# Designs tried in a protein design run: designed miniproteins, single chains, continued (5). Part 88

Each design is a single chain, and the fold is of that chain. pLDDT is the mean over its residues in the fold that is shown.

## One batch from the design tools (miniprotein)

Design m19049
Fold by ESMFold2-Fast:
Structure m19049 (fold): chain A 107 residues (1-107)
Amino acid sequence: SLEEVVALIRAGRYEEAIALARELLKTASPLEQVRALALIAAAHLAAGDYERARRYFEEAGRVASSLDWSSLPREEAVKIAIALLELREAIAARDAERAIAAAASLV
């Protein structure tokens, strides 16, 4: 589950978290893809891989732009938008703790 991905990231087990999140992506809905891609981006940043963190964040943004936002409860849509903005700023600042908190807030 994505909660297990968050637990692995918080334990510093970044490679295992990324592997699990990638497995979850294979059967994920578009919204679950946004959550998984955000967690992969945060894990790569925490592992010191800034370029992969940016690429996975950009993928999360592309999937998010394809979502039917009108089908989501307003509170859920706002939560996702805030989390993605916080993650963008955290990656730009190379702040892994902030990135993890932002991505985890999506789960």
Scores: mean pLDDT 89

Design m19050
Fold by ESMFold2-Fast:
Structure m19050 (fold): chain A 70 residues (1-70)
Amino acid sequence: SMDELARELVEKVRRASEALREEAIKSGKQEVIDAAVSAIDTLGGIAATQIAGEEAREVAREEAERARKA
């Protein structure tokens, strides 16, 4: 169903955002962390415009915030 597809997409956005955040933090470079935050935000926006709506954007926002606080 569409609801199941949306939930799966939200989880994929979460996992991809977590991977980007972890890799950026490992670099120890603020420029890389900033780039990862921008990429996560873009990913969330794209997912939201397709089928996942606000939930995908919220997940990406939360992961970007965790990256900023690292």
Scores: mean pLDDT 76

Design m19051
Fold by ESMFold2-Fast:
Structure m19051 (fold): chain A 77 residues (1-77)
Amino acid sequence: RIEELRRKIELLRRAREAAEAGDLREAARLIAEVGGGREEDVLAALARLPREEALELLIRATEDAIELAERKIEELE
């Protein structure tokens, strides 16, 4: 469904913005929402990394996920 993919892209864009602002908790919350998981599980995984590396990983991962979702929308249209 295109609407569901567009909502996921919006959440991913907000997660990337939070990560760029250094808000690790907000970024993790939004990523968990996209994946249907728990914020606490995402935060626990990221806690194994230095803060700077965790934020950089989230920025890269959200950018890649947005590109994939946008490509899927184009394919469905």
Scores: mean pLDDT 79

Design m19052
Fold by ESMFold2-Fast:
Structure m19052 (fold): chain A 72 residues (1-72)
Amino acid sequence: GPLSAELQQEAHDALLTMGNNVARSMVRKGEATGDVELVRDAEALFRRLAALGHADAAAGAARAREVLRKLE
């Protein structure tokens, strides 16, 4: 059955925070290794997280685009 609204919100926020941390790690690794596809995947993940309401994800997507411009 459905969880309480508070528990659902806590789970949602935790998953978005985890996703944002993963995307930031992907950008750092991609920049360090020249892995353009990894940075593109990170940008796509940040855009999805921003659409889902993560406050920092739009800034993360902008950073990923900056890294892509340096690698191209």
Scores: mean pLDDT 86

Design m19053
Fold by ESMFold2-Fast:
Structure m19053 (fold): chain A 96 residues (1-96)
Amino acid sequence: MAERIREAVRKAAEIHGPENVRSALKLASLSLDLETRERFNKLIDEAGTDPEKLAEAVASLPVEDARHLLGVAANILRRTPGDSKEAADILAEAAA
């Protein structure tokens, strides 16, 4: 499961850009509890725009939190103007 999450985040970053995926993940983190959100945002800040480190940050969460985060991030990307739909679908598949 963790590897499936890593692959989805890496591929979304490749298609839509690591900066755009990072922004969606940070916005999605508002749906997490405060403690999990604080730990996750520290990891994302350390990752910067490195796709592998972004993937590791998501995969480091408990599986249910990671799946929830990816589902919310996918919805954010679907509502973002531009060609973000393919990246959104990849994150949504990993959330299932």
Scores: mean pLDDT 82

Design m19054
Fold by ESMFold2-Fast:
Parts: sequence; C-alpha cells; structure tokens
Structure m19054 (fold): chain A 78 residues (1-78)
Amino acid sequence: GADAAVTALRLLLREAEELGLFSPAQVATLREAIRAAEAGDLAGALALLEGLMSDPSLSPQARRMLASVVAHIRETAL
C-alpha cells in the first residue's frame, strides 16, 4: 500500500542524504515523490521516480538504489 511506498522512499532519502548520492535537485524530486505517495498518488510518485532514473547525472549506485525502491513500490503498492 501507500504506507509501504512512503516507508521505502523515506529510507532512500535518508541514505541519499547520508551518502551524498543525490544532488539538491534530485533530493527535491524525491521529496515530491514522497508527497505524492502520502497523498495516495502512487502513479504520480512512480512518474517522478522514473523521470529521476532518466537523469544522466545519476551515479550507478544511486540508480541501483532507486531502481530497487521503484521495483518494491510496483510489487507492494500497486
């Protein structure tokens, strides 16, 4: 459900902030995805995350972490 998506995204944001894996703009997009998920707009949250995954400046580590969270949301929240 939406709670699982929010939990996964909040954990990703914490790891991203601790490890410096995302730019400020990428962090802002993650925060928007969290707000969409909290509002029950899982399709909107996934669209924001897929947009972020298409960012060529995203490191391979950040991309793998984001891909794992997107897969988890698709399996548990949709």
Scores: mean pLDDT 81

Design m19055
Fold by ESMFold2-Fast:
Formats: structure tokens, C-alpha cells, sequence
Structure m19055 (fold): chain A 129 residues (1-129)
């Protein structure tokens, strides 16, 4: 479908941008898989495109610390969007697992901050179940 082709193009653009920016293969695969999962459960293409542009902007940051902080903020924002759209529990749990895997690759300061945000979201999801 046109949507499937568009999502695939965004995934390829994200992967290429991260490879060109010199990100690790583990970090690239984690971000790409997170975006793929998000795209499967986001019906609003404009929201999907906005998050893709935010990820690309973060990837393009010359300062690596700023780049990683912006990537983390965008991933947390995408996770929040899935929760607010009442995505299935299994999808949200997988998204949290991928976000935690991403967080584990970050420098300590950014990692701790990101994990605290993920813990808050996970506890909120458990209360709604």
C-alpha cells in the first residue's frame, strides 16, 4: 500500500541518517525497530511524519550529547503517544522494552533520566490495565 511504502521509506531514511552520523549498529537497530513498531500502531500519518522529522533532526545534531538527549525525548514522546491512543497492552510493553534497550546504550546521565521517564510511563500503564 501507499502507507506501507511511505513507512518503509521513512525507516530507510532513519537507518541511513544514523549510519552516516556514525551511530552504533545496536543503537541503529533499536531505534529503527522502535519506529517500525510505532508506525504499525499510529494511524495518523501526519503524527508519524512529525516524529520521523524529530528523530532525523536529533540524528543531525552536531553535538552527540544533544543528539542522544533529543533522540531519547522523541522516543519517550512516541511511547507517550501510543499510551494516549490506548494502543494494545502487548504493543505498549514491547515499546517500553525497546525504549529501555535504547536507554541502556546511552551515557549514564542521559540513561538515568530516560529510565526514570520510562518507569513513570510503565507504572501509569499498569494502573490503567
Amino acid sequence: SAREAHVQALLEELRRAMEEAGFSPELIETVVEFFRLYAEHEEDLSVLEDFARSLLSAIGEEDRKVSLESLADTIVGMLGSLVNRNAPDEVVRRAIELARKFASTLPEEIREKTLKKLDFIEEEVKRRS
Scores: mean pLDDT 87

Design m19056
Fold by ESMFold2-Fast:
Structure m19056 (fold): chain A 72 residues (1-72)
Amino acid sequence: ADPVPDVPTVGEILEELERELIDKYPALKAAVEKTGTLSAAVVDLHFDPKTANEVSKALREAAARVRERRAA
């Protein structure tokens, strides 16, 4: 595991996003789980730069939401 007290781990983000990612980005979920980071996963999937940026942004926003919820 790779826990971070101030920021949720990739694993925690994947759990929160699991329902959303399953329907649309199962390959991204698996790649993040495999590589341990969202940036490496996006590169590993060979997304177009625009798509890669949108996916990375969505994951960062989800991380912020998870952190905010758990800190509430």
Scores: mean pLDDT 60

Design m19057
Fold by ESMFold2-Fast:
Formats: structure tokens, C-alpha cells, sequence
Structure m19057 (fold): chain A 64 residues (1-64)
């Protein structure tokens, strides 16, 4: 079973990978990481996963 800490670490790693892949600014990357950290700290890991899904889609669409 994945702990909340392991979930947070994986979600943040994916934000970093997508930011590097699509050339996103550090400000955008850090804002996304902060949002995920806040949701996980509140116990809302499902909303953190949704935030990552939206971030990935946004990054792909804007990088095109």
C-alpha cells in the first residue's frame, strides 16, 4: 500500500519530469508542486492526483 509520503514524492517527481520535458518555468513548476503538497498535507491525495492530471494536460497543450 502506498503511503501519503510515497504518493506525494511520486506526484512531485512527475511534475518535475513534465516541467523539464516541456520547458516550463521554475515558477510554474514550483506552484504546481506547492499545490500538490498542500492537498496531500490536507489528506486529499485524490485531488492531488487530479491536479497532476490537469497540470500534465495543460503542459502538453501549451507546449504545442
Amino acid sequence: SMSNQQAEDRLIAEVRAYSDRYGLSPEVRDAAIDAIRTLVAEGDVDSARDALRLFKRWAEERAA
Scores: mean pLDDT 84

Design m19058
Fold by ESMFold2-Fast:
Structure m19058 (fold): chain A 68 residues (1-68)
Amino acid sequence: MKLSDEEVRAALLEIELAVAKTDFEVHGVKPTEEDIKRLEKIAQESEALGNTDLAKAARDLYERAKKA
């Protein structure tokens, strides 16, 4: 089975979001400006791929990180 480039990208975005979410919610790490930019990028790329659930999750975390 060969995954498409878009499927691989979606999987990587899910992993990146899960790592960021764990840092903020489990470890209580203060978000940096780079972390906030990464969350915005994950939301934009997920939306471009049509993964609306991932885009919404990333956008929600982005708004929370921006306020922290």
Scores: mean pLDDT 77

Design m19059
Fold by ESMFold2-Fast:
Structure m19059 (fold): chain A 65 residues (1-65)
Amino acid sequence: SVREVAALLRMMGIGVEYGVDVRTKKVGDKILVELRGDPEAVARAKEEMQPLVEEVPNIEVEAVD
């Protein structure tokens, strides 16, 4: 949906801002957003993404080592 695309674009922007690699993949009816990078940067990026996750419940954000 348009809301999902908008949220994903904002998440990508947050990833760029914090220097974190952002990858997306579909798992069933959900979209997994995987964050890779420096652990502190990943934690900050994930925190900034939480409001977007709350608004679009089929998007899930995970830190990946």
Scores: mean pLDDT 82

Design m19060
Fold by ESMFold2-Fast:
Structure m19060 (fold): chain A 77 residues (1-77)
Amino acid sequence: MSPMDKLILAVLDVLRAHAGEDLSNRQIAEALGVSPAAVTRALRRMEELGIIAEPADVEEALAAVERAREQLARLRS
């Protein structure tokens, strides 16, 4: 996986773990040990990819991304 894809998945994991909380980019960055700028870049990339950063939609989006990646990996094997 690309470093950006890994960061997006990690951001989604933090958002799911804190569902219903008003998390800032700084708080997400502190949880992941990355810079707030990196979190901002990941969120912007998610928006470009059409991923919605809401608690319920985040889990559905993460599942869709994982399914697509698994299918691509199987096709290349």
Scores: mean pLDDT 67

Design m19061
Fold by ESMFold2-Fast:
Parts: C-alpha cells; structure tokens; sequence
Structure m19061 (fold): chain A 77 residues (1-77)
C-alpha cells in the first residue's frame, strides 16, 4: 500500500470517528506546523474538507501531500 492509500484510509477513519470538521482542523494545524501561513493553511484545509464531504478520500490525500510538498519547498528555497 502506498503512502497516499495509507493517508486516504486514515482520513476516512478520522471522518467516521470524529467528523469532517475534525479532519479539517487536523490538516490546518499540520500545515501550520510545517510553516504555512494562516491563510494558506485555511485555504488548503478547506479544499480538503470539500473532498472529504464528497467521500473522495484518495483525492483528499493527494491534495494534502501536494500542499505539504509545496510548503516545504517554499521554506527551503
């Protein structure tokens, strides 16, 4: 199982256990810890929330990974 599938399964479980708003907060907080601005963390977590509401867990995981990689590149450049 690749990292995207592992993350997608984690998102599905978190949504089932705690709801979509909990996962949005988790994503937002994680992106902030990685060095995202408040505006970027809010925007990216909101996009992921919309995918989770549609039960598009693989797309949500892909978007989260892409956002994390962009934030890391911006900090290290």
Amino acid sequence: MNGIEVMANSFRKMVNDNGVDHVEDYVRTTLLRMGASKATAKRESAKIKKLLEKQEYIKAAQLFQDAALRINRRRNE
Scores: mean pLDDT 83

Design m19062
Fold by ESMFold2-Fast:
Formats: C-alpha cells, structure tokens, sequence
Structure m19062 (fold): chain A 55 residues (1-55)
C-alpha cells in the first residue's frame, strides 16, 4: 500500500537524525530510556508530518 511505503521511507530518513541524537545522549547519558523515549517522540511527530506531506 502507498501509505505503508511512504511510512517506511520517512522512517529511514528520520533514523539518520534520530541516530545522531541518540548517540549524543548515550555518550552523556545514564538515561538510555530517556534517549529512546525522545527518539520515539521525535519519530511519531516527524512521521506524522512526513505522511501528511506525502498524502
């Protein structure tokens, strides 16, 4: 389905930025969970925006 394919593409792009942020948090962080939560939050928000644009 078109929606699923668009979602996958958005996820792949977002992963790059998300990985950098997670890496920084990891180096500084005793809060691995916090980094993960931030990643999920960013993914959720950005994914919705990307999907809206593609639709």
Amino acid sequence: SKKIEALKEALEKMSEETRQKAGLAWANAESIEEAVENVLKLLSKKLAEELKKKI
Scores: mean pLDDT 60

Design m19063
Fold by ESMFold2-Fast:
Structure m19063 (fold): chain A 66 residues (1-66)
Amino acid sequence: SRKDLVLRRVMVYISELQLDPSKTKEQIREEALKKARELSKEAGLSPEEEKELIERVTNVIDGKPL
């Protein structure tokens, strides 16, 4: 689905951000959420789908289950 593709792209982006040792967890969170919102708009996700995606992204960064 479009939502799953957006999530996968955000996950790849988070992995890339984590390769930069100068970035704090807070900076990674901010950049990941910004990217998630941008990609959600581009993919035409509903507000509900965007909310669910943001929650999943936040959980990943916090080490919680998806």
Scores: mean pLDDT 81

Design m19064
Fold by ESMFold2-Fast:
Structure m19064 (fold): chain A 73 residues (1-73)
Amino acid sequence: SMAAQEKRQKENTERVEELLREMQREKDDERILRLAEEAERILESEPNPSLETEINVGVMRVHAAAVRLAKKK
């Protein structure tokens, strides 16, 4: 139903926002990478993600990629 879909989208959006806020406060590279991986798992598990969830996971993915690249330079 639309109500069940809206509830799932809201819950996933809020959870991803929490992960993004945690990532912004985190200074440990390994923890940053784990937070990004958790957010990607949430996105992959949802067939109809909100635009906000897609954008926030994208931001976290880019940050994780930058962290990985910095470690090799």
Scores: mean pLDDT 85

Design m19065
Fold by ESMFold2-Fast:
Structure m19065 (fold): chain A 66 residues (1-66)
Amino acid sequence: SQVRQQRVQKAQDLVNELLKELEKKGKISSLDVRLEFGAKIKVTVTATLEDGTKLERTKEVDAPPP
């Protein structure tokens, strides 16, 4: 459904924003993304840099109405 596509698109946009922030910290060797859908869309991105540093960023926005 279009509503499902909009929710997925918003989550992707949040992931892209967080990824851009994390890329500024160093070269990413691995990435773990968690998406939670409820009353809000919650995105948690955990990046492991080439030097072994782990960085976690979380962002949430209100979900579009059904």
Scores: mean pLDDT 79

Design m19066
Fold by ESMFold2-Fast:
Structure m19066 (fold): chain A 68 residues (1-68)
Amino acid sequence: SLEEKAEELLEEAKRAAEELAAKGQLTPDTVDMILRMLRQELKKLGVPEEKIEEVVRELREFLDELLA
């Protein structure tokens, strides 16, 4: 389902961010890139905008905690 694919992409994005953070490479530029790429892929899959906003918000919250 689109919901399952959206959650899978979110988990992949979180893992990529953790790896970048571990290497000291999680910068404002890479954060912005990850968020844009996730939003773009979800739109290409036809995920409803309300669900895209939920998924992107979850990633932003995760990144905020990771950088705290």
Scores: mean pLDDT 84

Design m19067
Fold by ESMFold2-Fast:
Structure m19067 (fold): chain A 108 residues (1-108)
Amino acid sequence: MDEILEALKKAGVPDDVIEEIRRLMEEENLTPAEAQLRVIKERGDRRAVRIYVTEDGKVEVELFDAETPEEAALIQETVLRANLRGLPKEEIDALIERTRAYLEKLRS
């Protein structure tokens, strides 16, 4: 728990969002990525997170800013689906970039 919360703080997630993620994890037994999807949908947050463990066992968080909560939700859902498939970091990164490129094309 504490390692995940510290990693979220290091990645630039605001303290109020971190507290909501902690609450959802403790009360509803959500993963941090599932908790962030809830925050996006209920609070209109425009950030998606990817949590992973490095080779040395350290928890790291990658933060993705989006233009709208709907875009943030799509990125977060992409991360969740990729995690369920057990994809390596490079393939998850490629899926996120394809999602971002698609959203950018829709704005053009």
Scores: mean pLDDT 77

Design m19068
Fold by ESMFold2-Fast:
Structure m19068 (fold): chain A 81 residues (1-81)
Amino acid sequence: MIEEKIRELEERARRGDERAEAELFYIQIYLNLKKSLSEEDIEKALEKAEKTDPEEVLKLRKEMEGSKKEERIKLAKEFIE
């Protein structure tokens, strides 16, 4: 699981593992940035679509959920190796 990997990276970074420290920082920044920007952008799009047709909102949510999972999978692959 990703949380277990993060803990291992923290311990290794404490020992002076340069690679582990870099990966840890990158993951934290990427996840925070992705979460904040994605949520704001999604809310903006949903609010606009909601005024026109609620069915479009449901469709967008499904596509966004799938996209988020795929992006997380890609990040996880690089992390897991």
Scores: mean pLDDT 57

Design m19069
Fold by ESMFold2-Fast:
Structure m19069 (fold): chain A 75 residues (1-75)
Amino acid sequence: SEEEKKREEALERIKKDIEDGKPILFERIKSSSRKDLELFKEILEYSIENAVEILKLSEEEKKELLELLKKILEE
């Protein structure tokens, strides 16, 4: 489905950003549209365990990322 494809593309993009460096990932999140941020949040919530392994995120990095998303999406 289009939704599944978008999730896969988002995960691959984030994975590459992590490989290039954490600052680039955070900069992209800050510059992303609200819709893209909501999709990223849904991806993490949908598959928390798998997302950590696929993206090779540390528990600290995952917590920081989720907290950043909360602040940006929270009105």
Scores: mean pLDDT 58

Design m19070
Fold by ESMFold2-Fast:
Formats: C-alpha cells, sequence, structure tokens
Structure m19070 (fold): chain A 73 residues (1-73)
C-alpha cells in the first residue's frame, strides 16, 4: 500500500464521517468510526490498514442492520 493510496483512503473516510455527522447518525456509531480513522492513520503496514477497514465495514453493517430492524418493526 503506497502512502498516496493510504492518504486518499483516509481523506475519503474523513469525508464519510463528516457526511454521517450531518445526517444525525448516533454519536456511539460516530465515535466507533473515529476510532477506526485513528487506527488507519496509525497503521504502519498494509495488514494493519486492512484490519481497520474491515472494522469500519463491520460497524457500518451492524448500524445498517439496526436501522432495517427498526423500519421493519
Amino acid sequence: LSEAEKEAAIAHFEELLAQLRKQNVPEEVIKKLEEVLEAMKAAKTSEEFLAALKEADKILQEYGDKVREELAA
């Protein structure tokens, strides 16, 4: 993973977080995603960076499942 690719991914994730904050996403979800952003910034290897991305995907999937459950009630 190049530094340019890492910087681009981090910038994209920061933009995603900014959009989620504007859409009244629960603070708990925002906090977890901010922790993932810090892990991405601290990653020194491609494996560490991919692990952070996987954690972000998990958080977003769990939130999406909760929203679907609430709408289906």
Scores: mean pLDDT 77

Design m19071
Fold by ESMFold2-Fast:
Structure m19071 (fold): chain A 81 residues (1-81)
Amino acid sequence: SLEEEALAAVEALAAEVGRRVREAQDQKLSPEEMAALLRELRDEVAARLAELEKTLGPHSPAARYLRTLLDLLEQEIARVE
């Protein structure tokens, strides 16, 4: 279903975000560089959420998952800034 495809895409995006953050940690990025990366990832997630909300609405499971991921990224940005 469209909902199942959206959820799978969201899980793939979350895995990619996690990989990029782990790679940055392994490379020992400065707090400023880490904050910049997290803001880039937040903006990517926010853009995908906006597109998903247009298609499935703001209360779909996939949209709620992306909103949770976005909240986690914003929490990490606040922690490193």
Scores: mean pLDDT 86

Design m19072
Fold by ESMFold2-Fast:
Structure m19072 (fold): chain A 109 residues (1-109)
Amino acid sequence: SMSKLQEKLQKFEDDLKNMADGIKDNAAKMKAESGVPDEFVEYVEKAVKYIEEAGKDPSKGDDYLKKANEYITKAIKLVSELKSTIAAQRASAIAIHVAGATASYLIAK
């Protein structure tokens, strides 16, 4: 039975969707609640868009997830310059999830 591989792929898609949804909510809240610049929110929104594209086109999933990670890295850099510990922690968590998704996709393929 090859059911285990199909279950892992389905779980990967579900995890990407949940991550994208969570990031969207957090980006909107950061814009409303914190002194984080608009560029941070823009970078997070671009990362979310690439995560969504990775889920829709698995053949380019690695390229899209690499682009998402580039934007999250830019967001983390921006937040580190602001010295906001909470925003930095949130950005770091997002980057870890993007890196994990990329690795899982490459293993599954």
Scores: mean pLDDT 63

Design m19073
Fold by ESMFold2-Fast:
Structure m19073 (fold): chain A 76 residues (1-76)
Amino acid sequence: MPTPDAKFLEAAQRFDFNQEELQTLVSIIGSKPISELVSDPLLLKKVSEEVQKQLGEGAAKRFEKVLTELLIQESQ
């Protein structure tokens, strides 16, 4: 069983995602790595739309911040 990306889960918790929201995020993302999401604009748009649909606009904005933080970490 693939473990969810630990860096993603840690960043999401810092942006106020609770355990239930994290399970929903993992379900929406599936087995795709975050690097694939940010390199595929159609996939990223689809994931962001599903986050907004299932968790609301505030969660979609927090998800954008999580992705930004993970990109900063990968750029170090």
Scores: mean pLDDT 73

Design m19074
Fold by ESMFold2-Fast:
Structure m19074 (fold): chain A 92 residues (1-92)
Amino acid sequence: MSLLEEYVLSLSDEEKARLAHRMLELMGWKPLSKEAAVRSLLGGAAVLGETGEKNGGIIKLPEDHGWAKLFGKTEVTEEEAVEALKRLVEEL
């Protein structure tokens, strides 16, 4: 399991929901239910984390990917991704 996925799974259910909603807001996406927002967060973390594991800890994002908008760049390390999510959680 990737560093990014481990971090997201380590959050409480309340933190996951708050983070997921905050990320959707920052990406300019429409509001989702708490369950749908958390599923989107967990799925995104799993997919991007797997990509990072396959690529020596480097996550490459499509230019139009929502998470690229959150990070402000298309290539991040797993550590950079975790730190970006930690900053969002601290703002909640």
Scores: mean pLDDT 78

Design m19075
Fold by ESMFold2-Fast:
Structure m19075 (fold): chain A 97 residues (1-97)
Amino acid sequence: SKIYEIKLPSGATLTLIEEKISENTYVVDIFLTEPDGNVTGVGSILINLKEKKATIYLVDSPVTRKHREQILEAAKEYIKKHYPEITEIEVKTVVSE
C-alpha cells in the first residue's frame, strides 16, 4: 500500500491509502483527521486506467458534508498528479453499511 497525506485549509488532514487491485485498477481509501484527532472514513476513489476514468465515492455523513468541497478538490488534485492519463472524473454519494 502507498499512503499519502494532504493538509486541508481547514486544518484537517486527509490520509489516502492506495491499493493496486489489478493491472488497470487501483482503489484509494480516504480518511479525514480533524484537528481534535477524530478520524473518519469519508470515501474512496476507484481508478480505472483501461477506461481512463476515476470515480470518487463520498460517504454521506456530517463530517463528509462539512469538508466536502476540500475533500473533492484534494481528491481531484491527487488524481491529476498521480494518474494524469485519467480523462473522466465522476463523483458519487454512497451510504456505508
Scores: mean pLDDT 87

Design m19076
Fold by ESMFold2-Fast:
Structure m19076 (fold): chain A 63 residues (1-63)
Amino acid sequence: SALQALLEQRKRNLERLAQASRIGEEVNLDMAKENPEAREALLQKAEQNRQLARQYEAEVERL
């Protein structure tokens, strides 16, 4: 039961990290629309957050 509790906690933590990364993607995409001079850098940050979210989501699926 201790191992199961740890795995469930890991799933919850990964789900939170995935959600936070998705929020980061959205924020950077919105900022890119409002800041043309920083667009390239902000789009890159959005893509980094998207990749992180995919990683965390994939880890949840493996548990």
Scores: mean pLDDT 90

Design m19077
Fold by ESMFold2-Fast:
Structure m19077 (fold): chain A 100 residues (1-100)
Amino acid sequence: MSIEELKRRAEEALRRAERAARAVPGVTEVEVGPVVVDEKNRTATGTITILAETREAARRGAEAAKEAALADPVTKSVEVLLEEETPEGYRVVLRVTFAP
C-alpha cells in the first residue's frame, strides 16, 4: 500500500465514522480532524470529536464511529482521548490510527 492510498483510505474511514456518529439520535455535532501521516513509520492518525445532548448519546455516537472506522482493516485502533461535559453538551474525542 502506498502512503497516498493509506491517506485516502484513512480519510474515507473517518468519513464513514462521521456519518455513523451523526446517525445516532441525540448526537448534535461531529467534527473530523485532518489525517496526519507518519511516512517514516507508514502510519496515519485522525481525530473525531462528537458532541451530544447526553452522555449516553455521546457514547453511542463514539461506538458507532468506532465500529464504522474498524470496518476497514486499514484502521488499527480507535482510542477515547477525552470524555467531558460542557455547556454545549457531552463531548467525546476519539483518536483513530491507521496502517497498511
Scores: mean pLDDT 88

Design m19078
Fold by ESMFold2-Fast:
Structure m19078 (fold): chain A 126 residues (1-126)
Amino acid sequence: MSLLELVKKAQEFLRLYEETGDIRFLLVAAYLYLLTLILAKARRSGELSEEEIKQLEKELEKVLEELKAKEPELKDPAEQRLFKAIVEAYSLYKQKKYMEALFVLNEVEKDFQSLLKEVEEELKRL
C-alpha cells in the first residue's frame, strides 16, 4: 500500500469515528496515521513532503488525545494491546527511533488486521 493510500484510509476511519463515536474506528485511524509517519521517516521515500508530514503529525496528536480520553472504553484485550503499542510507538517516533517504533507496531499487526477486518465487515452490512 502506498503512503498516500494509508493517509486516505486513516482519514476515512477518523471520519467514521466522528460520525459514529465508535472507538474502534479511532484506534484504526491512529494505527494508520502512525504507520504512515514511521514509514515516511524510515524509508525516506519522498512520497510525502515535510509540510504533509507536519500536518499528519498534528492530526495524529489530536487523534491520540481523543483516544487517551476514551481509553476506559477499551474493554477488549486486543484493543488494549493496540492502544498501548500505538502510545509506545508514538513515543519512540518522537524520539526519532523510527525502526524501533515500526517494530512495536509490527508486534500488534495481527490484532490490528483482526480489528480492521471486523469493522470493514460491519460497514458492508450498513
Scores: mean pLDDT 84

Design m19079
Fold by ESMFold2-Fast:
Structure m19079 (fold): chain A 70 residues (1-70)
Amino acid sequence: EAEAGARGDAALARLKQAEEDVKNGTYKPTNAAEAAIAVVAAYRLGKSKEEIDKIAEGFPAGKAVAEILT
């Protein structure tokens, strides 16, 4: 897929952190962008649709991303 250069580096680093948090079951998003990243991380880790929806529940942006991925 197309890359976004330096912008992609920051997004990838954040995604890796979110993957660790979701893997441990301790994700703690503080805003809509963090919630969306956590949803993507959960999807990549093979979490169920129900778990992904639960992660997105507090944030409309996360819910929209979950709907696209699942």
Scores: mean pLDDT 68

Design m19080
Fold by ESMFold2-Fast:
Structure m19080 (fold): chain A 115 residues (1-115)
Amino acid sequence: SAVDIIKEAQEEILKKIDEAIKKAEEKGDKDLVAFLEALRDLVELYMAEALAYAEKGDIEKALEVLEELKRGIRALAARYIAEHKPSEESKKLLEETVREILKIIEETKEKIEEV
C-alpha cells in the first residue's frame, strides 16, 4: 500500500540522517549536527502529512507533500551552504546525505504511482 511505502521510506531516510549526524559529531561540526537535526524534524513533519493523506486515500495530495519535502530539503541545504560556508569535508557529507534522501523520496513517489 502507499502507506507502507511511505513508512518504509521514512525509516530509510531517518537512518541516513542519523548516520550523517554521527559522522558530523565525530568531526566536531556542531553547526552541521544542528542542521541535520533540523532536517530530521522536517522529514518527520512532511512524512507524517504524506502518511495522513495516504491513509485517507488521497494519493495525489500525498505525492504533492513528498514533492514539497524535496523542495524544502534542497532549499535548506542551499541556504546552509551559503550562510555557514562549511569545509569541503562537511559540504561533501551534507551533499551526499541530501542526494541519497532525495533519491529515496523520488523512488517512493514512483512506487506509489505504480500502485
Scores: mean pLDDT 90

Design m19081
Fold by ESMFold2-Fast:
Structure m19081 (fold): chain A 72 residues (1-72)
Amino acid sequence: EKRYELAAKFPAALPADLEDQLRAAGAEKIFLDESSKLLYADVPESGVAAITEVIEQNGGQILSLKEAKPVA
């Protein structure tokens, strides 16, 4: 399955349950940077819509969505 590298920015502190919500939607390799209020995650193609909705519902803005290479 195709995977995407997602980056998002939040206007305030990251929600404590954000990582759990993203994992439930299929996100992996989630990195939360509290100092810059940035989120990075690896997302499956089938989960892109659900993960984007979770981020936007929590006040986040999608900065980029790039297709991940099959070999990292």
Scores: mean pLDDT 77

Design m19082
Fold by ESMFold2-Fast:
Structure m19082 (fold): chain A 88 residues (1-88)
Amino acid sequence: MSNEELLAQAIELVKRAMEAIEKGDYEEAKRYLEEALNMTKLLSRNPAVAARAEAAARHVEEALRALEKGDYEKAKEHLEKAIEALRA
């Protein structure tokens, strides 16, 4: 699988998590974000995309913390930044 395909899959997982948050499915959102986090950790092993993957991973981790606190607006802000980092 190409780096482009892996980045696209990570973006898709973050988008699905945002949709789950909007629907109130916070446990489903957490599962998507855990999958996205694992994918960003795999991508961080590739020097070509490591910086983008590491930036996205930090934002996903902050979004997970925000969800645990019930701060859904902060969670969405961090997920938007994660998508931006993956697209950069």
Scores: mean pLDDT 86

Design m19083
Fold by ESMFold2-Fast:
Structure m19083 (fold): chain A 68 residues (1-68)
Amino acid sequence: MESIYSEEERQAMREGMERLFAETRDFSEEEQFEAFRRYFLSLGFSEEDAEAYARIAVAELRRELAAE
């Protein structure tokens, strides 16, 4: 597991998450969580980290989208 990310890598992850959220906009929170968990696993995250990050990302993006 890599713990050092460049600004470019962080931005790419953010863009990937926002795109995935848009694609799963009509899905339930559980379905979005699973999609994000799979995305983080594809980036080399551990199962535990992928779950934690997916939960935070879904909650944050739902909050941001609800404001629009």
Scores: mean pLDDT 74

